# Designs tried in a protein design run: designed miniproteins, single chains, continued (3). Part 54

Each design is a single chain, and the fold is of that chain. pLDDT is the mean over its residues in the fold that is shown.

## One batch from the design tools (miniprotein)

Design m9981
Fold by ESMFold2-Fast:
Structure m9981 (fold): chain A 69 residues (1-69)
Amino acid sequence: SEVEELRRRLASPDPNERDAARLKLFMDYRAGKPLTPEQEALVKELEEEFSKEITELLNRGIDAAIARQ
């Protein structure tokens, strides 16, 4: 199945293959391609992870700005 194929690629020891699988899933979601509930759950996980990374970077910037006062 597509879900099993995606999980296999996401679990790949090759980081390029993992990133490619992740990007494809996200692009398919953004393009409005019909997804299984499992694929939708993976997309939400990826969005949450990405949001955490952005939030951490933003917080570091705010902390640096405060320290410069």
Scores: mean pLDDT 69

Design m9982
Fold by ESMFold2-Fast:
Structure m9982 (fold): chain A 66 residues (1-66)
Amino acid sequence: SHARAEAAERALTRLHIEGKLSPEQARALMEMVRAGASPAEVRAALLALGLSREDAERVTRALEAA
């Protein structure tokens, strides 16, 4: 949904600003969200990129709250 895409964009932009994601990684994750990836799939991708469990949960909570 549009609300999920907006929530993901805000959360991923914050991680990029914090230096935890490159612009390319944030873009790839946004494409995944727009393609309908579940919160679990997004979480797995974030963990595969080396993010902490806490940072991955921040993104999945934002998706679930949207």
Scores: mean pLDDT 84

Design m9983
Fold by ESMFold2-Fast:
Structure m9983 (fold): chain A 74 residues (1-74)
Amino acid sequence: MNEEAKEYARKAAEAAAKGDTIAALQYGRLAAQAGNLSPEETGELAREEAKKLGLDEKSIERAENAGYAGGAAA
């Protein structure tokens, strides 16, 4: 998986943790486009990046949901 997709997924996770749903969705879309990822793959990538950041379970869930939704909008 390319580093650009991971970077956008990480930004989506950070935005989701802050409650910035618009930024999280946009970064999820960018991650999907950069990596040519499905919605499911984008959600999984955002979840893994959220785990690497040491985020709590609710923030991890928000990151996964934002990644999925962003991937679907890509």
Scores: mean pLDDT 84

Design m9984
Fold by ESMFold2-Fast:
Structure m9984 (fold): chain A 70 residues (1-70)
Amino acid sequence: RVAEKRARVKAAIEASDKPYLTAEEVGRLAQEAGLTPEEAQLVADIAKSLGNPLTKEQAIAAVDLAAARL
């Protein structure tokens, strides 16, 4: 279940036509993919620590780092 949600978040990030995303946008995409508000906030906080704005690669890394802690 967590792996499926993680794959959806990554797919949403890759599908974005924007070269850069904000930490808030990454958190929103995580919540839309079915993560809880607390899980989505963790993804957003990690994304913010990597950069703001951040690249798609950094956004994907934030999702993977958050998944390791969930």
Scores: mean pLDDT 77

Design m9985
Fold by ESMFold2-Fast:
Structure m9985 (fold): chain A 64 residues (1-64)
Amino acid sequence: MDEASLEAIAKVLGIPVEEVRAAFEAGRAGKTLDPEKFSPAAISLATMVRKGLEDGAAARAARA
């Protein structure tokens, strides 16, 4: 994902772009963010990214 997309998401959620980047990286890796260091929005985003990838993989498996 490009920097402009990360900045747009950060602006919509009202969190730093660094948290958006961390959330996408954690979600793609199947990991969670530290709730003490990250905002609830970033934690939610990481969970959504992870679920989206899992759902996408399941859809591909169902089609294959």
Scores: mean pLDDT 75

Design m9986
Fold by ESMFold2-Fast:
Structure m9986 (fold): chain A 71 residues (1-71)
Amino acid sequence: MSEKQLEAEILLSLARMLLSVEKLSPVPDPELLERAIELARRAIELAPEDEELVREAEEVIAEARELLASL
């Protein structure tokens, strides 16, 4: 695993954790949702050829955007 791949996986894991916590909250924090989007985007930039990682990161971005739109 390359340094970029490892960093991308860590960033995606953090983004998923933030999104999961905010999805369980009755009042999601927009700053944390924006941070989840930023982390997921950075993961895609670091490992754009990892189809599975990109797919998961795009799902995080989409769900976080949907939650932001509902606020």
Scores: mean pLDDT 85

Design m9987
Fold by ESMFold2-Fast:
Structure m9987 (fold): chain A 71 residues (1-71)
Amino acid sequence: MSERELEAEVLAALGRMYAALGDLFASKGDNKAAVESYKKAVELFEKAAELGHPEAKELAEEARKKAKELE
């Protein structure tokens, strides 16, 4: 795995953690915390996609959609 590939995987993993945190806050009715967590996930997935992560663009779109649904 190249340095770029490793960075992409780490960013995608962090994005998934923030997306899961967003899901948790949404399940508790904390829409403000959920939206902030999803926005952070989007930023991380977009960076991972720039580095060539194959799933990151789709994951960013899903997180962005979830954030919009709570706004």
Scores: mean pLDDT 86

Design m9988
Fold by ESMFold2-Fast:
Structure m9988 (fold): chain A 68 residues (1-68)
Amino acid sequence: LVEEAEKLLEEAKEAYKKGDYEKAIELARQAVRLYVQALPSADAATRERLLANASEAGKLAKEAEKKL
């Protein structure tokens, strides 16, 4: 779940860098969903990291939306 989210976030960053903003938005939103789904099963330290990664993915999606 977390590993899949990290892969999606990396693919979203690559799509953003290439100017494929629609793909970047889709991948980043999927990453946020997977990070959030992992939260209930995580300890406090892991939750902090997952929330930070979800925030980064959400920010990327918003930045890509501004480019459209």
Scores: mean pLDDT 81

Design m9989
Fold by ESMFold2-Fast:
Structure m9989 (fold): chain A 55 residues (1-55)
Amino acid sequence: QYEEEVQRIIDRAREEVKKALERGKKLNDPQKALDEISKIAERADRELRAVAERR
């Protein structure tokens, strides 16, 4: 169950990273893509920590 929750969080983060990279490419703004990826990583970290704390 915990591994399943972890995988869902990772899959969501991966999808959001792909969208951020695509948006940055369309706008020719790699800094915007990096900023969005950082926020995605921070949110994923918070969600992963919450799952780990329930173990």
Scores: mean pLDDT 79

Design m9990
Fold by ESMFold2-Fast:
Structure m9990 (fold): chain A 81 residues (1-81)
Amino acid sequence: SVEEGKKLYEQGKEAFEAGNYEEAAKLFKQSAELFKDTDPVLAAVSYQNAAKALRKLGNLDEANKLFLQASALHTAAARSQ
């Protein structure tokens, strides 16, 4: 649900600020999956933040993949609105 997606997003932010980047990436990815069908802009933002957390971990390939996915979702949402 959108409400569950928002809770996971806020938990991801808390984990990121605490330096728990692995947990942050996981929470942001779960949030993005919940937003994907209902709010592609929030899904894109969540994937971008997951990518930032993965970048902190040195997982650059996964981070780049999520940045591209976020960009595609954001572009699609802007075009449809």
Scores: mean pLDDT 83

Design m9991
Fold by ESMFold2-Fast:
Structure m9991 (fold): chain A 100 residues (1-100)
Amino acid sequence: FETTLKQLLEGIEKEPDNAELHIFAGMVYLELGKYDEALEYVEKALELEPDNAVAYYIAGEIYYKQGKLEKAKEYLEKALKLSPNWERAKKLLKEIKEKM
């Protein structure tokens, strides 16, 4: 992950408006358990592409890992509004609702 993260951060420095690179950095920070950093990158991706269902999904997953169930639900409902047949997002939303 360290090598991948370094390459992603170098890519963002060269292409700061590339939402996909920000999403990938958010995913890597999420896997590392660095939720605040993960959220920072995903929020930047959503500023660049407000209709990005993947970015909403990852934000929902980050909030879920932080125990912020209401925020996680909000972001996953946004992801499903943009991509209604996304089974993985439906599963995670169901899991969150069961814990609320």
Scores: mean pLDDT 83

Design m9993
Fold by ESMFold2-Fast:
Structure m9993 (fold): chain A 62 residues (1-62)
Amino acid sequence: SAVEEALEQLEKLAAQLAATLEKQTGQKATYSVERIDDERARVTIKAGDKVLEEDVDLRELT
């Protein structure tokens, strides 16, 4: 489905952001993507003491 494709793209982007943050901080970064509803997902990226959490509109991923 379009939602599954958007979630796969979001997970790929989250992985890239986590890798970048890990390189910049020198600390292990982790990420997770959680579907909130049919149009939104939550991305969480953690590296050491830094936590980034953002709600993303899946319709913006084309």
Scores: mean pLDDT 79

Design m9994
Fold by ESMFold2-Fast:
Structure m9994 (fold): chain A 63 residues (1-63)
Amino acid sequence: AAVPALVELLKSKDLDVRFGAAGALVKLGDQRAVQPLQQILQESKDPVVKGVARLTLEGLQSL
């Protein structure tokens, strides 16, 4: 239920907010987060945003 809001938080300019959202998505293990995170990786030019999204995807794969 929280996955859409957490994906939106990944686009925040606040580093603490982005990292918190990434951690929450990994803990939920919700596979519905995979597609939005992949889209962020393809569309974003910000290396920090890409790094957070990639780390979150790797965490989901560990579950």
Scores: mean pLDDT 70

Design m9995
Fold by ESMFold2-Fast:
Structure m9995 (fold): chain A 94 residues (1-94)
Amino acid sequence: NDKKVEEIVKKVKDLIEGIKSLSEKEALQLQVLMRLYFDKMDELGITLDDFKSDEEILAKFEELLKNLKVSNQEIKDLSEYLGIAESTIKKLLS
């Protein structure tokens, strides 16, 4: 499990580094990972707080949060990537 957590942390860091150029799929993946691994991200000081004043990033995440109309394929892709049940991902996105 530790090795998987390290992979997730690396993925989150990579997504944050590319935050202005994220696809909708990548932005959704970042939101799911930040929610699911909140305690670990908080422990490591990984946060989106540095971007709270960035209007484009805020608008992008607000649009995703407001709409949350994830396709069944995107949920399946996230489920396979994260090794988490589709029902759990749906709850995190609610």
Scores: mean pLDDT 71

Design m9996
Fold by ESMFold2-Fast:
Structure m9996 (fold): chain A 65 residues (1-65)
Amino acid sequence: EEEERELERKARVLARMHADGIAGAYKQAGRELTEDEKKAIEERLYGPVLEALRQQREIDAAEAA
């Protein structure tokens, strides 16, 4: 449970960081994202990031076994 919650917290932080980076890239391209658009990107990225973190943990556990 605590390990899963740690992965969820990491996924939220990473998704937000990625959304910030994407917003910065859009600004450099001459298009500023709204707060709603940035939040939508963060939500879209959260699932994939969380699954990637879970997969990495499973791989690490399998290699350690």
Scores: mean pLDDT 79

Design m9997
Fold by ESMFold2-Fast:
Structure m9997 (fold): chain A 82 residues (1-82)
Amino acid sequence: DKETEEILEKIRKVLEKIKKIIGDKKLTTDEYIELAKKNNFSEEDILILKRIKEVLELAGLDTSKKYTTEELFEIFKEILSK
């Protein structure tokens, strides 16, 4: 639906900004949040990354595992498309 598409678009944009910094490197969700803070991302972008971590935890996924930006986006897309 429209709300799910809007959430996915916000996530995609934040992860694209991170990809410009790290390329294809794999980071944990906490490392993504720390990177965003260090690179002066907006409070909204940081909140989106925190929300990604929360949703992964609720889905029973290991947030200590490292993901590329593309892997993280695909996981999130699958969770929200149910």
Scores: mean pLDDT 83

Design m9998
Fold by ESMFold2-Fast:
Structure m9998 (fold): chain A 79 residues (1-79)
Amino acid sequence: MITTNDVFEAIRNAVKSKSVEELRKMGLPEELIELLEKAIEKGNKLAIKYIGDAAMYYVQGKYEEYEEYLKKAKEELEK
């Protein structure tokens, strides 16, 4: 079972390594992974935070909050 802490650790590792392979192995949505990759490439810390929050809500089954934070990340990356 994937925990919230596992997700945050995987995102932290992705930011440091610039690789999202661990997150793909965890079975997170490809849309979330693609947004994280873009946020890392742009160095957008706020977008990375929103993506982390979205991933946390996704693994908790909180899909309304997941969609909300994914939208916040998309809007932040379009600035």
Scores: mean pLDDT 82

Design m9999
Fold by ESMFold2-Fast:
Order: C-alpha cells, then sequence, then structure tokens
Structure m9999 (fold): chain A 69 residues (1-69)
C-alpha cells in the first residue's frame, strides 16, 4: 500500500532524527537527510540542514501522511 510505504519512510527518518537528537553521529544525520529526501511529500533538505530543520521537515511529512488517512 502506498500509504503504508509513506508511513514506513517517515518512521525510518524519525528514528534517525531521534538518534541525532540523542547524541548520534554525523553518519546518523546523513542517514536522516537521505531518508527524509526519499519521502515524496517532504520538503528537500541539504547536508547543511540543522538537526532542528531536519526534525521539522520530518514532522511536516508526518502531518501530510496523516492527512491522507
Amino acid sequence: SELEELRRKVEEAQRYVDKVISGGTEEDKKKAIELLNEIPLAEKVDENASTGEIRQAVEEARRKVEELE
């Protein structure tokens, strides 16, 4: 299901954002950005994005996916 795929991608991106917030590595941040940029509904972020910007973009993508329900 397309909706299930979108939810899974948002959950994966959120997991890596949570790792970064909890003291994760630069690799965790890079992975969060990669996963976020794979979500069609999410606004694209670049490698210079702050943790807060990445978190905000994931929250926005989650909201858009919830609206599809």
Scores: mean pLDDT 78

Design m10000
Fold by ESMFold2-Fast:
Structure m10000 (fold): chain A 61 residues (1-61)
Amino acid sequence: QLEQLRQQLLAQADALQRAADGLRQSAEEAYRSDKEAGDFLQQQADEAQAKADELRALAEA
């Protein structure tokens, strides 16, 4: 019921958090050769992090 929905939101938030962490690592590697590619990946990581934070907040509401 409500706990099942909360668990789904938390699982999705965790998945987005892992995606953000991976994108951040990719950005650091990209910065070695291409700053624009690094900046693009960092922006995507920030967006994934923001979505993860939003879903986690909804799960706690």
Scores: mean pLDDT 84

Design m10001
Fold by ESMFold2-Fast:
Structure m10001 (fold): chain A 86 residues (1-86)
Amino acid sequence: DPEELERQYQRLDELFEKYGINDPEQRELARRLIENGGNFPTAEEALAGVLIDRALREGKTDVITEIIQNNYSPEEINRKLSEALK
């Protein structure tokens, strides 16, 4: 649905501003996750996926464990990881 895709792109741009995501590579990866109909169909889920990948790559396993143990929503994941990855 092109209208839903456009809505998710707009929401994603709002999340980038809200959490201070200025890295063009992270922004592009999140857009591609939505665009390709991958494992993250919403803007919140797409950003959460990008931030989880980065946290794992940087060895921040304690934050990932906290997310899993507390069953955080994508919005909570984005808030927690954007702070942890500053």
Scores: mean pLDDT 80

Design m10003
Fold by ESMFold2-Fast:
Structure m10003 (fold): chain A 66 residues (1-66)
Amino acid sequence: SLDELVEKAKEAVEKGDLEGLERQLEEIVKIGEDAASALMSVARYAMSLGNIEAAKLAREYAQKVL
């Protein structure tokens, strides 16, 4: 589900796992309808933790579906 993918993406941000994050972002993009909102929620979460690189990656994926 979309919620499970967002949870896994947030866990990857917490661990500093940029490769794991990218895998989850690619799966979120495939869902379509709510993808942009979900990707932006991951970007905001990454920024709240000070992970600028993760936030930038999530924002780039959001721009691809907007």
Scores: mean pLDDT 86

Design m10004
Fold by ESMFold2-Fast:
Structure m10004 (fold): chain A 50 residues (1-50)
Amino acid sequence: AEKERLLAEARRLLEEHPDHPLVRTAYQMVPHAPVEDARLALDAVREELA
């Protein structure tokens, strides 16, 4: 459930910012990372985009 939500968030970010390198990296990393690492990576991407 949590992992699925993080994957969905990474997918949304990729759809909104398909050419952003941090977004692409997070999308590739999230499926293989622990939930905590995936969440931190998505948080970092969101902060960068703000």
Scores: mean pLDDT 80

Design m10005
Fold by ESMFold2-Fast:
Structure m10005 (fold): chain A 90 residues (1-90)
Amino acid sequence: SVAEALRRAAEALEEAAREAEERGLPETAEILRRAAERLRRAAEEGDLLSGEVVILDLAVALTVARQEGREEAAEILDEALRRVQEALDA
Protein backbone atom coordinates (compact mmCIF):
# COMPACT_ATOMS: atom_id res chain seq x y z
CA SER A 1 0.00 0.00 0.00
CA VAL A 2 0.97 3.66 -0.37
CA ALA A 3 1.05 4.09 3.42
CA GLU A 4 3.43 1.12 3.80
CA ALA A 5 5.72 2.47 1.05
CA LEU A 6 5.82 5.92 2.69
CA ARG A 7 6.54 4.33 6.12
CA ARG A 8 9.42 2.27 4.64
CA ALA A 9 10.82 5.42 3.01
CA ALA A 10 10.57 7.30 6.34
CA GLU A 11 12.40 4.45 8.13
CA ALA A 12 15.21 4.59 5.54
CA LEU A 13 15.56 8.35 6.08
CA GLU A 14 15.58 7.93 9.89
CA GLU A 15 18.42 5.38 9.53
CA ALA A 16 20.34 7.75 7.22
CA ALA A 17 19.84 10.60 9.73
CA ARG A 18 21.35 8.46 12.52
CA GLU A 19 24.36 7.68 10.30
CA ALA A 20 24.79 11.39 9.50
CA GLU A 21 24.77 12.26 13.23
CA GLU A 22 27.30 9.49 14.00
CA ARG A 23 29.60 10.93 11.30
CA GLY A 24 29.31 14.48 12.71
CA LEU A 25 27.04 15.89 9.97
CA PRO A 26 24.26 17.60 11.98
CA GLU A 27 22.87 19.72 9.11
CA THR A 28 22.56 16.64 6.86
CA ALA A 29 20.94 14.72 9.74
CA GLU A 30 18.38 17.55 10.18
CA ILE A 31 17.47 17.51 6.45
CA LEU A 32 16.95 13.73 6.61
CA ARG A 33 14.93 13.88 9.87
CA ARG A 34 12.58 16.57 8.47
CA ALA A 35 12.06 14.50 5.31
CA ALA A 36 11.28 11.40 7.43
CA GLU A 37 8.74 13.35 9.53
CA ARG A 38 7.05 14.58 6.35
CA LEU A 39 6.76 11.03 4.99
CA ARG A 40 5.36 9.70 8.29
CA ARG A 41 2.62 12.38 8.21
CA ALA A 42 2.00 11.60 4.53
CA ALA A 43 1.54 7.90 5.39
CA GLU A 44 -1.17 8.81 7.94
CA GLU A 45 -2.92 11.15 5.46
CA GLY A 46 -2.47 9.03 2.30
CA ASP A 47 -0.59 11.91 0.61
CA LEU A 48 1.27 10.44 -2.41
CA LEU A 49 2.67 13.82 -3.49
CA SER A 50 4.84 14.17 -0.36
CA GLY A 51 6.96 11.24 -1.59
CA GLU A 52 7.79 13.08 -4.84
CA VAL A 53 8.49 16.33 -2.96
CA VAL A 54 10.93 14.52 -0.63
CA ILE A 55 12.71 12.97 -3.65
CA LEU A 56 13.13 16.45 -5.17
CA ASP A 57 14.30 17.97 -1.84
CA LEU A 58 16.91 15.22 -1.39
CA ALA A 59 18.09 15.56 -5.01
CA VAL A 60 18.60 19.31 -4.48
CA ALA A 61 20.45 18.72 -1.18
CA LEU A 62 22.67 16.12 -2.91
CA THR A 63 23.49 18.52 -5.78
CA VAL A 64 24.42 21.29 -3.30
CA ALA A 65 26.60 18.90 -1.23
CA ARG A 66 28.44 17.79 -4.41
CA GLN A 67 28.95 21.39 -5.59
CA GLU A 68 30.37 22.34 -2.17
CA GLY A 69 32.72 19.31 -2.10
CA ARG A 70 31.03 17.80 0.98
CA GLU A 71 31.78 14.19 -0.01
CA GLU A 72 30.53 12.45 3.18
CA ALA A 73 27.24 14.39 3.16
CA ALA A 74 26.81 13.63 -0.57
CA GLU A 75 27.35 9.87 0.04
CA ILE A 76 24.69 9.74 2.76
CA LEU A 77 22.21 11.85 0.74
CA ASP A 78 22.78 9.75 -2.42
CA GLU A 79 22.16 6.47 -0.54
CA ALA A 80 19.10 7.96 1.23
CA LEU A 81 17.66 9.13 -2.12
CA ARG A 82 18.16 5.66 -3.67
CA ARG A 83 16.50 3.92 -0.71
CA VAL A 84 13.49 6.29 -0.79
CA GLN A 85 13.08 5.73 -4.55
CA GLU A 86 13.26 1.93 -4.05
CA ALA A 87 10.68 2.01 -1.22
CA LEU A 88 8.24 4.13 -3.25
CA ASP A 89 8.68 1.99 -6.43
CA ALA A 90 7.85 -1.26 -4.57
Scores: mean pLDDT 87

Design m10006
Fold by ESMFold2-Fast:
Structure m10006 (fold): chain A 85 residues (1-85)
Amino acid sequence: EDDEIVERSKKRATELAKQYKEAEGLDREIIEGVALLFAAVTVVSAKNAGKPDLARKTLEAMAESFKEEGVEELAEWFQELADRV
C-alpha cells in the first residue's frame, strides 16, 4: 500500500513537471501552487496516519521525478520539504 502511494505520487510529479515546462506566467504559478498543495496534503495525511517516514519518502520520490524531468526548482523545493519532515 505505502509503496503504491509513493509510485502514484511519482507519476503525479512527472505529470506536473511536464505541465510546468509548457506553462508561462500565471499558468506556471498555478502549477507551482498545485505542487505545493499536493506536498501539504502528503505531509498532513501521512502525519495523521502516524507515518512521517512515508511523507518523507513520498516527497523524496516526487523530487526525484521533478529532477528527472529537468524541473530543478520543484525538485529542490520538494527535497527541502522532505528534509524537514
Scores: mean pLDDT 80

Design m10007
Fold by ESMFold2-Fast:
Structure m10007 (fold): chain A 63 residues (1-63)
Amino acid sequence: MSTSINNSYVAIGKIVGDENGRKAAQMLANGSSQKDVEDWLSKIPGVDKKTAKKAAKLGKKAF
């Protein structure tokens, strides 16, 4: 699909990796907020809170 979810997947994946980007984009598609995505990304090993916030913001903007 060339949809908003795919744009979010690419935006988030560039920061936190393709698998994590795909899962975060799916959360947005399922109705999760930018804050929900930020909180989930911050729980991933190697992702700090600032990186999680940036990735979630870019993903939500692309969605």
Scores: mean pLDDT 79

Design m10008
Fold by ESMFold2-Fast:
Structure m10008 (fold): chain A 115 residues (1-115)
Amino acid sequence: AVTVTESGGGTVAEGGSVTLTGKVTGIDLAKSSVSWSRQAPGQGAEGIAAIADGEVGEGAPVAGRFTISVDEAANTAYLNMSNLEKADTGVYYVNVTSDDNKRIATGNGVQLTVV
């Protein structure tokens, strides 16, 4: 089975920095697509950033404050966030998609609150 475990959230001050971590097991991230999505309070899921085969995917906004990286040896995806704004508050999810565009797994999410 494919599993995703997100971590690294919590409460952070405006202007601070945080790295969200998504560890994936059961599939090789070098051979699949990873995206981060956010669900803000009262809103639907919103795409934040995507990477496939080491490249940033189309349609995901990467603000100058955010970067996505993948450690293929650790099979882990990261969302690196700086200069945090209150609008960055939400639940962040890692989504894993196969090469044939089939969703394989989504994590339980990690809460980030910016105060």
Scores: mean pLDDT 73

Design m10009
Fold by ESMFold2-Fast:
Structure m10009 (fold): chain A 79 residues (1-79)
Amino acid sequence: SDRRIGEVLRRAGEELVALGVPPELVSRAIGRLFAHVRRGDLEGAREVAEELAAQIPDPEVAERARELMLRAAEEGLRL
């Protein structure tokens, strides 16, 4: 299951970079998101998504990043 979770979150990271989110922020956020998803911690996953969004100056990109992170977390939690 960890491999499948990792694949889902890796794809989300690729999408975040494509949106223009700095790779350093993406790497940190995805790593933290993976740890919370592995524990079944949706609330922690939400906090990571909100912290990432707060670091993005463009409100539209921030909203899309939050949505991508939460969608990936929900998918990972089902694996």
Scores: mean pLDDT 87

Design m10010
Fold by ESMFold2-Fast:
Structure m10010 (fold): chain A 73 residues (1-73)
Amino acid sequence: SMIDRLEEEMRKQGKSEEEIQAYRGLLEGERLYGGGDYGSAAEVYQETAEKYPDTEYGKKSAELAEYARKLAE
């Protein structure tokens, strides 16, 4: 899949497994957000942020969780 090819490229670039999994979580949150499922998107973003807080994608997920949570109200 496109995601599997992207993960392989990230590994080739020396990204850690934590960074790759955080990016996967970010993409899943984005998929849910794009589909209008803001509640599920907020949960996935928050879980990604909590599991991978030191990654750029985990930090990005924390910010996006707040936006998705606001839209889920």
Scores: mean pLDDT 85

Design m10011
Fold by ESMFold2-Fast:
Structure m10011 (fold): chain A 56 residues (1-56)
Amino acid sequence: SENDEILQKYIKDLLAYAKTFDKEYEKVVVNSLEEAIELGGELAELLAKKLKKEKE
């Protein structure tokens, strides 16, 4: 479905971004919206920490 295609694209983009923090994210598999939300939350926290460090 169109929604499934959109979700898969977001998961792919999230995983590509996650790899910029740690290469171990290459081993991560996301198969559901719930898992995508969890990963998104983790990446948001990592980004917030990075931005705080670079704004000084």
Scores: mean pLDDT 75

Design m10012
Fold by ESMFold2-Fast:
Structure m10012 (fold): chain A 91 residues (1-91)
Amino acid sequence: MLEEARRLAERALELLYEGAKAAKEGDLEKARELFEEAARLAAEAARLVAELEGLDPEEAARRARERVLGLGEKALENPEEAVKALEEVRK
């Protein structure tokens, strides 16, 4: 179960990076689609972790989605810095 949550979180991070790259290239529609998919996967990962820890899974999922969408919004405002930040996190 934790391995599944880890894979979902890693995929969400990859989608955030792809979205930031799309935003940097001016493809805002693709960037938004990638950020929404990243938020969905991050929410699912958070739900799984919360269930294992005995926490509220729906609250954890909502918070994770909000955080990822917030990061996506910031990436749309400054795509170059978002790409650099996400490249550092992925190392």
Scores: mean pLDDT 83

Design m10013
Fold by ESMFold2-Fast:
Structure m10013 (fold): chain A 94 residues (1-94)
Amino acid sequence: SERIERLLEEIRRLAEEFARVVGDEELRRALTEAIRNLERAESALEAETAAAMLVMTVSVAILAMEKEGRDVSEARELAEELARKLNELVEAVR
């Protein structure tokens, strides 16, 4: 589906922007693996599971930034946009 391909590309772009804002190489690796799992999902359940893991990963990163006293405004905005696109993807594969 062209719609699914566009959503996956947008999700990948948002995750890369998020990783850049946070500046953590372990996070970049974790996000890359989560996106790979999302791209390999063959069922709605697998897509939902991969999407949930991606949302959890960005949420944990934001909590770590807050504990360090960093400004989380841009990271939070990117995480919210990412969550919205992940929800659109899960609905599209259902």
Scores: mean pLDDT 87

Design m10014
Fold by ESMFold2-Fast:
Structure m10014 (fold): chain A 70 residues (1-70)
Amino acid sequence: EEFLKVLHDGLLRLEKALREAGASQEEINEAVREAYDRGLKLYKEGKSVEEIKAELDRLMEERIARLQAR
């Protein structure tokens, strides 16, 4: 399933990037849950795999920017 592969890969990238940026395990868990829920919502709304990937990448960038602003 292309969607599940993209979602899984996106969540792994998010987790790794946040861990490298110094996020706590709780912050990583929250971000992964948010990304998973948003990915599923977009999929149910009929968004393309490419659109879902782009949104997951945006969420990752927003989370990293927030960590860097601390």
Scores: mean pLDDT 82

Design m10015
Fold by ESMFold2-Fast:
Structure m10015 (fold): chain A 77 residues (1-77)
Amino acid sequence: SMREAGRRAADGIRGQLPPEAAEKVQPELDALEGSRTPEEARRAILRLARAMQEEVGNDRTAEILSSVAPEIGRVLA
């Protein structure tokens, strides 16, 4: 389901972030997990990527998002 895919993506991202960064981006992770439509998920992912870039930088954000790309793909389908 979309909710399960969103939760898996959020959990995978949270697990790869330093605890302080994970706490800072928690609202964006919650928005991704709570997304009910592909459009909501796309907006949540864009906001999450920006927040992650501020905390861990562009390269690390890209690595983490790439690692959960299959789950993101399921949410956006």
Scores: mean pLDDT 85

Design m10016
Fold by ESMFold2-Fast:
Structure m10016 (fold): chain A 60 residues (1-60)
Amino acid sequence: ALEEMRRLAEEGLASTDPEEAARLGSEAAKLARENPEYLEEGERFDRQIVAHINRLSRAA
């Protein structure tokens, strides 16, 4: 579960498409909700993905 969330977050952060990054971030958030022990980690990933999406939007 944690490794899957990390992989999804890494893929989202590597994406140059803000819509794809948002979708991958949403998938990681879903895994965090299904695994409450990792909710805090999921929140950290969500913040990173949001920041990345904002950077991509400014670069476009």
Scores: mean pLDDT 75

Design m10017
Fold by ESMFold2-Fast:
Structure m10017 (fold): chain A 66 residues (1-66)
Amino acid sequence: MDERIRAIRDELLAAYEARNTYDPDQRRILTARYDAYARGLVEGLSEAEVRQLGRDAMQKTQEELK
């Protein structure tokens, strides 16, 4: 379960990084977003729910980065 979520997250992140310059803070935020996305997809949530989980994860991570 967790391994599958991580694999999907890492694949999405790698696709983004292939087009963009590395930024550690942005990478952390995107990692949280894609982890939430992968988790929602594995759980069979709707696209709207998966998108909301991604937004919530990004907001929380941004707050932690201060």
Scores: mean pLDDT 73

